# Designed miniproteins, single chains, continued (2), part 107

Each design is a single chain, and the fold is of that chain. pLDDT is the mean over its residues in the fold that is shown.

## One batch from the design tools (miniprotein)

Design m7713
Fold by ESMFold2-Fast:
Structure m7713 (fold): chain A 80 residues (1-80)
Amino acid sequence: GPKIKVNVVLSDGETISLDVPSGTSLGDVLTKAAEIVKEKGHTVEAEALLAFAELYSNLKLPDASEDLTFNVDDILGLLG
């Protein structure tokens, strides 16, 4: 199936990009992004991504021709 690019924008403006097959769960994608973010030293942002992944664990990415973008500052604002 087609691949979807998922972009995660960190608080410092760094963007982590992942190419995932369509039908991958949003939770799995965000968990993988959180691992990369944590390895880069952004532990708080990684914890926010994991919390967001838990909330959306049952959602699957559709077949899409558009990139999906998540801003960690928006996620932090939603989670408290």
Scores: mean pLDDT 75

Design m7714
Fold by ESMFold2-Fast:
Structure m7714 (fold): chain A 87 residues (1-87)
Amino acid sequence: MIEEKIKEVVKELKKLGYSAKEIADLLVQVAAAESREEAEKILDETVPELSEEMKEKIIEIADLLRENRNGEVSELIQKILEEFEEK
């Protein structure tokens, strides 16, 4: 479930021309937001072309990363980004 959401988000951001590092930095920055409103502002300032549906998926991914603080989610994001970078 979470892996598919990460893949969809990475694919869409890559299509918009963002690098793997930029995508990773964005996800970390959104996860560090104190509120949903702050997360939305970060997305609007960084990726204004992104649809509301994709912004929602990013917020969901960031919320899970934030709640669990789990290295597994961070490692999964890195693995997916690396896979897309090699293509």
Scores: mean pLDDT 76

Design m7715
Fold by ESMFold2-Fast:
Structure m7715 (fold): chain A 90 residues (1-90)
Amino acid sequence: SAAERVEELVREGDGYGAAQILIRLIEEGKDEEAKESVLAAKRAALEYGQLDTTIVALEIAREHAIELGKEEVAKLIDEVIAELKEEKAK
């Protein structure tokens, strides 16, 4: 699945690859798959310590979500970015 691939890419530190999958899902209107993949990115970032690379990937995906009017996807990305930044501050 897209979520499994995003998790793998985040685990490997490939933020660019993760961002490309998220952007594609958002552009294709696959909002639920995009949300699942954002949550997969969060879990992998926390488990494997890939906070910085994942935050950057999510910020890029968020810009695309906003541009395309995907308010719920953008809101979820904002919530996840905030959680990852809080974890980084510990």
Scores: mean pLDDT 90

Design m7716
Fold by ESMFold2-Fast:
Structure m7716 (fold): chain A 102 residues (1-102)
Amino acid sequence: AAAREAIRNAARVALDAAEYLKKHSTSPEIQKLAEKAIENARKALEAVDKGDIDAGVRYTREALDNLAEAVRLYGKEQGNPELGEAMAASFRALADAVEAAA
């Protein structure tokens, strides 16, 4: 139960953040990373619905790692690289928390 909720919540955070980046960045690299994050977040939700917690954790990790790189690049694009790096660290910490809950 706790692992399933952690994956679902993290995947929703990943979807929302990736959609924000797609809307606000014109960078092809950021767009590509956001699309990979969306794909993996959707796969994480599908895995959890099938009861495959291990796959859900792996896909959540992949989604959040792609988001971490995307926000790092977005921070540079916006002239605030320190904020981008802090947000990237937060997404990686969320991935670690999901793995710990599983």
Scores: mean pLDDT 89

Design m7717
Fold by ESMFold2-Fast:
Structure m7717 (fold): chain A 88 residues (1-88)
Amino acid sequence: MISDEEIQAAIDQLFRAVLLASTEDPEVRRLISQLSFDALKVFAKGAQMLDEGVPLSDVVRRAEEEADQRGLSERDKRLVVEALRLYA
């Protein structure tokens, strides 16, 4: 029987691998590699919103709000914002 924690870890690893494959920018790749999986999910949603034409300022505000709701560290919030600004 596979535990829920083992399933979640596998999903999180696949999610990170997909995001790393989606960009060739070395700085964006470095930031993605440093994000926690909760921070990575906040980043991925923000990147999708940017692709849909939502302004960067609105995406950053929403990402910071979601990071606070998820209980992310100040470091993780800062890295998500940096990654979103580089992605835009």
Scores: mean pLDDT 77

Design m7718
Fold by ESMFold2-Fast:
Structure m7718 (fold): chain A 77 residues (1-77)
Amino acid sequence: SEALKRAEEALETLLKTEGAETIKKKYELGLKVGPIAGMMAAATEAAYLADTKEESELYKKAAEELAEAAIELKEKE
């Protein structure tokens, strides 16, 4: 949940920037197929499409944190 919150905050920062429509659409599609998997895919794509290195690194970190959250959920089963 903490990793999801960080990923959402990182994505929300880019969504406020003009031209972030593609990222928003990918994020919305991701929510339909599963919140963690979808957000991870969206964060990875956002990192690839980011105009600045700083933004790219933020989304890369968000994707990594989402991967950690997925592992934690499996361990708590």
Scores: mean pLDDT 62

Design m7719
Fold by ESMFold2-Fast:
Structure m7719 (fold): chain A 85 residues (1-85)
Amino acid sequence: SQYEGRQKLSKEGVEELNRLREEALKLAEEYKDNPEAVKLLQEGADTLDTAALMSKDPTIAGTSRGMGLQGFDQLKKRADEIVEK
């Protein structure tokens, strides 16, 4: 079933976003001495959480996942740059 296939891909996408959110929060703990970097990683985790919630709808799951991953990538890069200074 095409519907069952879309549900499976949506579930796998949500699981990936949730795992990345946990990794972002772990990284925020590692960067705890850099409040600006922590804030960016927390915003990244929130972005991934929102994308995971939206990705439960199979009709928008791909778009929601893509936007969440892009948003997180941008915030993580900024956090990493702050820590390197």
Scores: mean pLDDT 78

Design m7720
Fold by ESMFold2-Fast:
Structure m7720 (fold): chain A 67 residues (1-67)
Amino acid sequence: DKEKFIKEVKEVLKEFGEELDDETLENLPNDETAMKRFEAGKKLLENKNDEKKSKEIGLEFIKEINE
């Protein structure tokens, strides 16, 4: 469900203080790099109560973005 996916992405981005326009959000599933970034952010949110795990995921996310 496209609407459900866009809403989920917007909520994840809001947690990190980020926002994307609707055009970028609609093209997210077709952008492999953007999808990897979203998946990393989602994993961070899922592990927010595990400080060590969240730090490890955050470092890998930064590495993925900068490579």
Scores: mean pLDDT 68

Design m7721
Fold by ESMFold2-Fast:
Structure m7721 (fold): chain A 96 residues (1-96)
Amino acid sequence: SPVHEAYIKIIRDTTKEFERVITDEKLREAFVRAMEEVIKWIREKKPSVEELKEEIARAFTEVASLASDYITQFLIMALNTELLLEIERVERKAKE
């Protein structure tokens, strides 16, 4: 659906932002793989916004747990917050 394609676009945009902010190659690879799995799941299952927000938060928490320092964990979780807010904005516009 158009809404699910919009979710995929903002996830891809967030992945590019992650790669610019986070320089650790292992974290970049883990994040890209996690986001590609989320995108695949969106295409196959067309989840609700609540299911999508829960899965994104889970994926970000798992990637953040791989970071060795609290500053990097904080940056990853800040990106999670921004992505979840963008998803809510897309959902609100789709209902209007």
Scores: mean pLDDT 87

Design m7722
Fold by ESMFold2-Fast:
Structure m7722 (fold): chain A 96 residues (1-96)
Amino acid sequence: MAYEEAVEAARRALELEVELARNPSLAPEEKEQLAKEAQELLRRAAELLGLDPSVLSEEAIERHLATEPDEARREALREVLRLREEAGAEIGAIRA
């Protein structure tokens, strides 16, 4: 895929979000460090996808996907959306 780096950055960011959910007893400094790393990876993914970093939310990805004419970018956006949905489901299960 032409956007494999973007998908990988998003995957790593979401893995960190899941890790934060699994370890609620982490020290505040450790939580902030992991959160910053996840945010930076999501920013990188947005840049590689040609999006503003501030719009890489599930709803924004769905909106962009609906109007995206580039097939390669559309597939990358779909993969990022699925990764986000998967991470959200796992976080929900951890917190249940």
Scores: mean pLDDT 76

Design m7723
Fold by ESMFold2-Fast:
Structure m7723 (fold): chain A 85 residues (1-85)
Amino acid sequence: MEVPEIDLSLSSLERVKLAEDWLNEAFKEFEEAKRNRDVERMQEIIDKLEELLEKLANDPKIPQSYVDTYQRLLDGMRVELDSLT
């Protein structure tokens, strides 16, 4: 799973949609890794979500509310990973 490149030619809405589409895919892969107790895969997904969040936080066209939402989701994933370690 590759972290999406934020194309600066895209509108704010298109950038958000690209990020949300990737995020939804990442959640599905995370839940599968969790079911398989694949701690390494869960950590990889968390690391990639953190990379996406950093990209979104540095994009002036992305509302702070989306960054905050992604941060809460990432925090939840970290708690799930901790429960398996």
Scores: mean pLDDT 77

Design m7724
Fold by ESMFold2-Fast:
Structure m7724 (fold): chain A 90 residues (1-90)
Amino acid sequence: SSELEKLKKKAEELIEIGKELAKKAKDPYVKELLELLTESLEKFLEELDNKSVEDAKSMLIGALEKLAKIAEEIDPELAKEVKKLLEELK
């Protein structure tokens, strides 16, 4: 599905942002949370072909909303990139 391919690309971009935020995070708890979220997104990519477009989109929106909130406290510019990805999915 072309829609699933678009979601895959956005999830891959979000994983890279999550990794960058984890490197920049000074709080060990926040770093661990970002690493767990990134691992969850990597698992999402592995299972993406087995998901409906609606379920995949909903899951990715949830991840983007969580990451946007965390990103605002670490790197406001990366938070803007996350919010841009979120707006493109809505």
Scores: mean pLDDT 83

Design m7725
Fold by ESMFold2-Fast:
Structure m7725 (fold): chain A 106 residues (1-106)
Amino acid sequence: MAAKLEELRAKIPEAVESQTKDVKEKYPDLSEEEIEKIREGIRESLEARLDAAAAGESNEEAQLKGTEVLYKTLKELKEENPENESLEELLKEAKEGVEVARERIA
């Protein structure tokens, strides 16, 4: 629904801040630089999801696009920081999200 999409889009900055705080609380060993990259990845993921929904894609298709964007960001960050255990856990969670989203479409 257009009204719901506008409301969700207006809340992206707030959602990005909230999700970034949750990541910081769950993974306190992440550096400020890593947190900044994750924050940007969360923003891009949320924007991709809403853009897909605005284009008339299903909730499942929109979720997949969002999870793939976040997974790509986390994978690149983990490649740069291969010994970071917190990034390994985040990447596993993101990969699971992509797999679940793909199964929901199939």
Scores: mean pLDDT 81

Design m7726
Fold by ESMFold2-Fast:
Structure m7726 (fold): chain A 102 residues (1-102)
Amino acid sequence: SVEEVIEKIKEIFEKTFAEVEALLRRHGLPDEDIAAFRARYQEKLEEFIEKNKDKSVEEIKEGAKRLLYSMYGDAVFLSQDRALAEELRRIYKKALEEIDKV
């Protein structure tokens, strides 16, 4: 059902947020910048769910992937580190694969 798909997407995003925050913190990014990044994307996720709760499963999955791509791009820009960018890419690739399994 659409409700079950939304719950699974929320779980994937929560796990992705935790992994990204841990990675950024290990690479010495300021806690203030990490918190601001998390808050911004938590708000975007909540807005996405509210606007798309009446859409088809396929539209919801595609929208969630677009939001993950946006989050990845911003995280890479925030980091300015090539090695960190590669680890971020692995996290986001895994999240995209989990969305496809929903």
Scores: mean pLDDT 87

Design m7727
Fold by ESMFold2-Fast:
Structure m7727 (fold): chain A 84 residues (1-84)
Amino acid sequence: GLAELQRILEEAQKLIDTGLSLMYNGSGDEIDKGQQIAIQGIQLLTDLAIGLSPPEQVPQILQQGQQQIQQIQDLAEQIKKAKA
């Protein structure tokens, strides 16, 4: 139902926010942990979008999700370089 969709969206957003916070405020292994947590949030949003969309839109949703994951990975590398 609508309440369940809202909970999934809130959970995904909390994962992304927690991951990003850990990446920006952490050091060493904490940046990698933050990256993993943020990616989990993006994957949860991608899975939700696939479940709510017609089959013909699934390839585009997967591509967008992969692009967002790549952006988090690129951000993690930039943060590591800035903190080195």
Scores: mean pLDDT 88

Design m7728
Fold by ESMFold2-Fast:
Structure m7728 (fold): chain A 81 residues (1-81)
Amino acid sequence: MEKLQALKDQALAKAKELEALLKDPNATAEQLKAAIDQARALVAETVKLGKELGLEDEAQAIADAVKPAVEAAMRELLKLE
């Protein structure tokens, strides 16, 4: 349970980092891409651990909470490329 909580905290923190980068006019495509990759890796690890622990619905709720920030960052990345 503690490991899933740590991943939840990390994933939500990364979503907030993506939101901050989206508000930063000096954010580069490289910074957005790195943060997106990190957020997606954390979500994938959270979902995998959730399945192993039988907490799949809780893990999916964390993924769903992070998804809007990742999608917004991906749209911004496409505009910068």
Scores: mean pLDDT 81

Design m7729
Fold by ESMFold2-Fast:
Structure m7729 (fold): chain A 67 residues (1-67)
Amino acid sequence: MEMVKVRVTVRGGASVEPVIKAIESLGGRFIDAKFTGGEPTVLIVEVPKDKVDELKKVDGVLSVEYL
């Protein structure tokens, strides 16, 4: 399955742990995170290309962007 690297923007104040767990359940993996305080948290993750749309539906996820 083709893996793609994506930037996931998590809503400010949302927990990142459930989002990371959802990514792992979709066959993806966590690579890096940027915590910006009052801004949304940005996660860099690798996911199967066909699961990107499902990742966009995860609670707390504002956007998913291809890198």
Scores: mean pLDDT 77

Design m7730
Fold by ESMFold2-Fast:
Structure m7730 (fold): chain A 83 residues (1-83)
Amino acid sequence: LREELERLVREAREHIERARKEKDEEKKRELLQKAYVHAFDAVLLARLAERRGIELSEEERRLYEEALELLAEALDELEALNL
């Protein structure tokens, strides 16, 4: 669980970082969409674990909180591109 959450959060973060440096609007949108999907998967994974009775560790809770933040960031930037 922790390793999988860490991977998804890292991938989401990397895609947002790349999107911020990207000059092409379509490529930027693709990177932000990938970031959104990875962050969403991390949030879903953590929630499914809790629903199955798995208690999140301190580190897993931090990763979950970071995933929620990244999800919001990706969504906000995607909405800005659609305006």
Scores: mean pLDDT 84

Design m7731
Fold by ESMFold2-Fast:
Structure m7731 (fold): chain A 95 residues (1-95)
Amino acid sequence: MLTDEQIEKMREALGFSDEFMLELDPDRDGYISNQDFIDYLKKLGYSDEEAQEFVDDIDPNKDGYFSWKDFALYMLTMMYGEEKAQKIVDEILGK
């Protein structure tokens, strides 16, 4: 289970608001449902089809959810590349 401090550090690294974190993971269990993420992306003006493409990239096994760790690694990889993204995630979650 992710600590509140680890979740906060991931939020800062990704530039997300506390409101964003609560919308995606309202029970703070450390997992984001595919549907909650789709609903959030649609609020940002993405289509159902575009939102589903993001979800399919993050959850390739189609188990219906993904962790904040998986999400953070995916987003940071897109922003900074694989090596730097992995180091940021390891620093946040490894302590």
Scores: mean pLDDT 70

Design m7732
Fold by ESMFold2-Fast:
Structure m7732 (fold): chain A 105 residues (1-105)
Amino acid sequence: AAEKALPDLKTALQDPNQEVRKAAANALPEVAKQVGEKAIPLVIEALQDSDEEVRKTAANGLKGTLSAIGDAAIKPLEKAVQEIKDPVVKERAEDQLKLYLEEKA
């Protein structure tokens, strides 16, 4: 169901219920394993979500998402992390990016 995973996740990330969007954000690393680089726009969307818990969930999963997609995700996600306005979410996302880069080295 990789072909359906991307549309289903995109729909869930647009759900009016923040609990549904939070669950979708938590699923990002697993979907990224199936669809690769096609998950990048959805990760960026979740990091910019209106709900703090959705943004935190996406940030906490960032290392897993990077590991699933690989190096092609580094530049777009590094740019997205720099654009995060929430300082707590930004710090968590920066920590996750650093952990991925340290494991790669």
Scores: mean pLDDT 83

Design m7733
Fold by ESMFold2-Fast:
Structure m7733 (fold): chain A 67 residues (1-67)
Amino acid sequence: GSRAALVVAVEGDYVTLNLGKPAVKVGDRFRSVRTGAVLEVVEVGENYAKARILSGEPRVGDAVELL
């Protein structure tokens, strides 16, 4: 199935996702199911990922799916 995560923080041009290693890799792209915002992972931690906003306006609580 598609890998899914939640936006837990929005910080300027970046968001934090509640999904980390090994499920997510740098360069992975996600799309918000609700808003269509597109995110690209730039950093991966043990329990989180940080993604750059490529397009749209993600919100805290948005479900995002791997593209």
Scores: mean pLDDT 83

Design m7734
Fold by ESMFold2-Fast:
Structure m7734 (fold): chain A 74 residues (1-74)
Amino acid sequence: VLEEMRELAEKVKDPETQELLRRGIDAAERALAQGHEDIAKEVAISTLEQLKRRLKDKDPEVAEKANELIDKIK
């Protein structure tokens, strides 16, 4: 799922929102490296929910993809 989140970041045109997504991916990867799988999932879901909220009106296609990834993590 983290790889799919990275691909989604390349489709985000807004630099601030792209930075938000990249930071969330980095945080989730660090949590996984430390063995905190539940924290990693929580961080990934939270990041995707923030992405969805920010882009719902600006880029609904990217927001929909974020929703699909949330369902895949849960």
Scores: mean pLDDT 78

Design m7735
Fold by ESMFold2-Fast:
Structure m7735 (fold): chain A 93 residues (1-93)
Amino acid sequence: MIIDENTPYEEQLKIAEEAKEKNYNVLIIGDGVISPEVFDILLKTKGKKAQIAKEDIGAHPKVKQYVGDPEELLPKVIEELTKDGNKLLIIKA
């Protein structure tokens, strides 16, 4: 599942609730703004949570932050988020 800047808010909520119910791992790519309500739902998932950002943005304690180039970090972070067999939700922020 993917959430990006073109995903309507109502659809973002549905995707986040499905990810929570099915215990998806979550990867946020970028430092853009995620709706607080969507983010709160994602924080309640039991799966692993990670964010890749170009700068240190002070990520939430439940979210593992990776600082650097998304193109360089993405393969490593995806490998770490998929090694347990859980499905992945990707958010482009």
Scores: mean pLDDT 79

Design m7736
Fold by ESMFold2-Fast:
Structure m7736 (fold): chain A 91 residues (1-91)
Amino acid sequence: MAAEQALNERIERLYGEELRKASENNDIERAIELLVEALREIWRNSSPEEQERLRAVLERWREQLEEAKKHPELADPEVLEALERLLKAIE
């Protein structure tokens, strides 16, 4: 939770305005590109301890994605596909 909040704040600082514009334009592809770049930038500038926390956050996102795929009635398919693309791009 705290690590996810810190990560979200760092992403917002780097690309918050660009992400907002992509959302307003319904440009999911642009939003994914910006998130991938933000995560790579954060990784490059992180200590080993911070990188371990980022790994844990990404593993939780993968778990949540797999769980959401089991309950498609509760999740937006477009959001799930976007998250899957984001996680694959980071690998």
Scores: mean pLDDT 74

Design m7737
Fold by ESMFold2-Fast:
Structure m7737 (fold): chain A 81 residues (1-81)
Amino acid sequence: LELAPDQVAFVRVTVEAPTPVTGQLLQDIVESLEALGLAERLGENSFLLRVTPENLGFGEALLRTFAALSSRLEVAPPVVV
């Protein structure tokens, strides 16, 4: 993902956990991101990530973390505005 300095990307992410422990950890991470204004919950296992040029590296690291913790990870194409 490449962003110009004035662009923001919204990425829909759907995750499914292989265990209850991993599921709780994923929920805790999403709740923390919502508190920071970096995510919005769309459903039980789906959320929207807000990615800016300043946090692009953090967003990429976060998606890698979700991939490692989930049995299934779906990342929709980014909507850039």
Scores: mean pLDDT 77

Design m7738
Fold by ESMFold2-Fast:
Structure m7738 (fold): chain A 68 residues (1-68)
Amino acid sequence: GEEAERLGKEAAKALLEGNYDEAMKIFEDAAKRGIGKETGMAGGMYALSQGDNKAAVEANLLGLELDK
């Protein structure tokens, strides 16, 4: 949804800047709301659009791993 896209983009920007702690906080918040996987996918798509395959993989892994 719209919220997952917003959070995913924000988390992906943090990953692109090397701010892993900020990205983790966003993914943990998304997971608590039940949208961790959607947020990871949205962040991954955003990172891919910026040409960063590594950040895209990280976003998807964090979204999936924290969605428990």
Scores: mean pLDDT 81

Design m7739
Fold by ESMFold2-Fast:
Structure m7739 (fold): chain A 65 residues (1-65)
Amino acid sequence: AAEEGRKIAEEKAKELGLEVTKIEVHETPDGVTVVLHAVAGRRAAIIEVHVGYDGSIKVTIAETE
C-alpha cells in the first residue's frame, strides 16, 4: 500500500515536471495516505495518494505558483 502510493505520487510529480522534496506516509484504519511535496522554480505541488486496503486508490493534486 505505502509503496504503491509513493510510486503513484512520484509518477504524478514527474508528469508535472516537478522535483520531489518531501514524502510523508500516514497509516489510517482504512488504508495508507502518501503526501508528496514537489517543486520546480516558482511552482509547487502537494500530491496526496490514498491507497485503501480494499484496493481503492484516490489521488488529489493541489498545485500552487
Scores: mean pLDDT 78

Design m7740
Fold by ESMFold2-Fast:
Formats: C-alpha cells, sequence, structure tokens
Structure m7740 (fold): chain A 97 residues (1-97)
C-alpha cells in the first residue's frame, strides 16, 4: 500500500534497524485494525508517526535499562546486572548510527 511504502521510506531515511521497522509496522497495523475508516492521507500520517513512536520507545527502553542497571549494581544483583548489560548491548547493536 502507499501508506506502507511511506512507513518503509521514513524508516530507511532514519536508518532504523529491521527490528525497529518491524515494531513500527506492528504499531501501524494494530492502529489501522482499530480505526478502519481512516483516509489514505491519514494512513500516511500515521505510518510516519508509527516509525517515530517505535524509535522513541526503543530509546525510552534503553534509558530505563540503564537506570535499572545502576540500581542492580547498587544492590549487588549480579544476575540482573548481566541481563541488563546484555539487553543494553543488543539495543545498541540494533541501532545504526
Amino acid sequence: SEAEKALEETAAELGLSPEVVARAKKIFDDYLKKHPNLSEEQKKVFAKIAVEVADALELIRLGIARSELTQARKKGDFDKVAELEAEIAEIEARRRG
């Protein structure tokens, strides 16, 4: 669809990873299923917003994970430190910069 093309073009321009693109597509598809009366122009606008939301959510999770890592280190929770370091490394590896 034209809206799906707009989503893919926006994601490509921002250099987003396939995982973030997949999340954006899921957000977009889920929204369209709940709102079947959207015009083609509205669908294109929401496609761009879905990409921006998916990227913002990944950055928010990265920030939360870093905060949780600091708390886990203070508590001496070695297992949680290892888990959070792995999660942070995976998110950072997914982001092209």
Scores: mean pLDDT 83

Design m7741
Fold by ESMFold2-Fast:
Structure m7741 (fold): chain A 84 residues (1-84)
Amino acid sequence: SGAEAAWNAARAGARGDVEGMKKYSELAKQESGEGAWDAAYGASIGAMRGDAVEKVDLASRGAEKHPGGWETARAAAGAVVEEV
């Protein structure tokens, strides 16, 4: 699912795995549309930087672009809570 892909993108970001961030963001886009890419990739960048506020902000920006982005942002927020 797009939500699962977004979770994996955020986890890749937490590891500094840029290729994984892009791979899972593309998978989120395929499952949930364009907004899901931005939400997943945004959350993964926030996770990479270790900033909980930025993680939420970047995920929210993605969600604004498409309804599918909200499911992606919710999954990314879950990953943020688990990594904190």
Scores: mean pLDDT 63

Design m7742
Fold by ESMFold2-Fast:
Structure m7742 (fold): chain A 69 residues (1-69)
Amino acid sequence: SIAEAQDAEREAKAALAAGKTAEAREGYLKAAFEYKQAGEPALAVKVLEKAKAAFPTDEVIAGALRLYK
């Protein structure tokens, strides 16, 4: 749901601020998946673009962007 996606994005931002990079990455990927499942693919792409800004060399995030665009 959109609410679950927003929760995951919020948790990812908090994890990133706390230096928990792996948890932040997983949170952003979960948020993107939940947005797509809620029928909001544009929001899924936007959250993955935010994730790419935080993790520019992460292959998993790059792969997710390719699949979700």
Scores: mean pLDDT 83

Design m7743
Fold by ESMFold2-Fast:
Structure m7743 (fold): chain A 80 residues (1-80)
Amino acid sequence: SSREEAQRVTDTLKEMNPEMTEKQLEEYREGVYTSMEALRRLEQGADPEEIIQELEEKEKEVGDLGRSIIRTTIAHIRSR
């Protein structure tokens, strides 16, 4: 699942960067999860415009690390 995959990549990030705070790791995990779910919904035929709008709203609610992940995801969707 996207949640299990987001946790897996977050665990790897923590192993490589043990100085990261739990708050930073949670922001990263939620950002990765949000990105993975957006891409999964697109593969299932969701409207790209609707997904981008939802991601832009989510961007307003997250910290810098989550925002960076979401912005990268929006750029990727727009480049398709």
Scores: mean pLDDT 84

Design m7744
Fold by ESMFold2-Fast:
Structure m7744 (fold): chain A 103 residues (1-103)
Amino acid sequence: MLEKQFEEIKEEFEKAEPAEQKLLVEEVAGMTLIGLAVLRIIARRRGDDAALARADALADRVVAVTDQLIAAIDAGAPRADIVKLFDELLRLHKEVMELLRAE
């Protein structure tokens, strides 16, 4: 199940050192943004302005959460706060993967 894979990724993130956490954040964010780029191409091809606007809004959210998460890691924020932000990034990634599958 895809959910089990996300649980395993979150568990590894919680155990990781700050530098390793940043690498995992950048990988998840990068993959999510690639998925959104694909969704934007599809939306433009179909002339679906609502889908394009949704993809743009999700991309802005991914960037904002990623920037906040990297800043929290660099600041040595409490583990619970860092994990909460990573969980939000994983939720955004899951939403993008679900949208791609709905094609």
Scores: mean pLDDT 86

Design m7745
Fold by ESMFold2-Fast:
Structure m7745 (fold): chain A 68 residues (1-68)
Amino acid sequence: SAHDRALALLEALAREHPDDVLLRIALQELRTHGSELSLDQLRAMLEGLARHAPPAVRARLLALLEEL
């Protein structure tokens, strides 16, 4: 599912960037309330993360968004 793919990506990014507070907050939100998020809400969250992310992280978030 879209939620499962987003969760897997955010878990990988959080492991690679342990000091990134926004990634940790987004991962916790998705783990706690992911089933309550619509696809549009999930897209908005990922787009928000991408806007403030370093280029490498942003590229991976945008690639996922194109597949959702």
Scores: mean pLDDT 83

Design m7746
Fold by ESMFold2-Fast:
Structure m7746 (fold): chain A 79 residues (1-79)
Amino acid sequence: MEPEELSDEEIEGALAHLEGLIAQLEAEYGDDPEIAELVARLRELLAKARATTDREEQMKLFLEAEEVLREIGELIRKR
């Protein structure tokens, strides 16, 4: 029923949020080649998530995007 399912609105919200984060990271850290590579990976994951209608695949792509975001966050903290 219940706790593990995402609504279509929640999926669209997650995609919009990720797109906003990508734009912010490009604006602030586009000159850093390591961060630029990770941002390019996020864009690829976003494109794949938008292209699929399989919720399980979308969830997998979101988890991969969260891992990449964590790696970017760690790089920023180390700078």
Scores: mean pLDDT 78

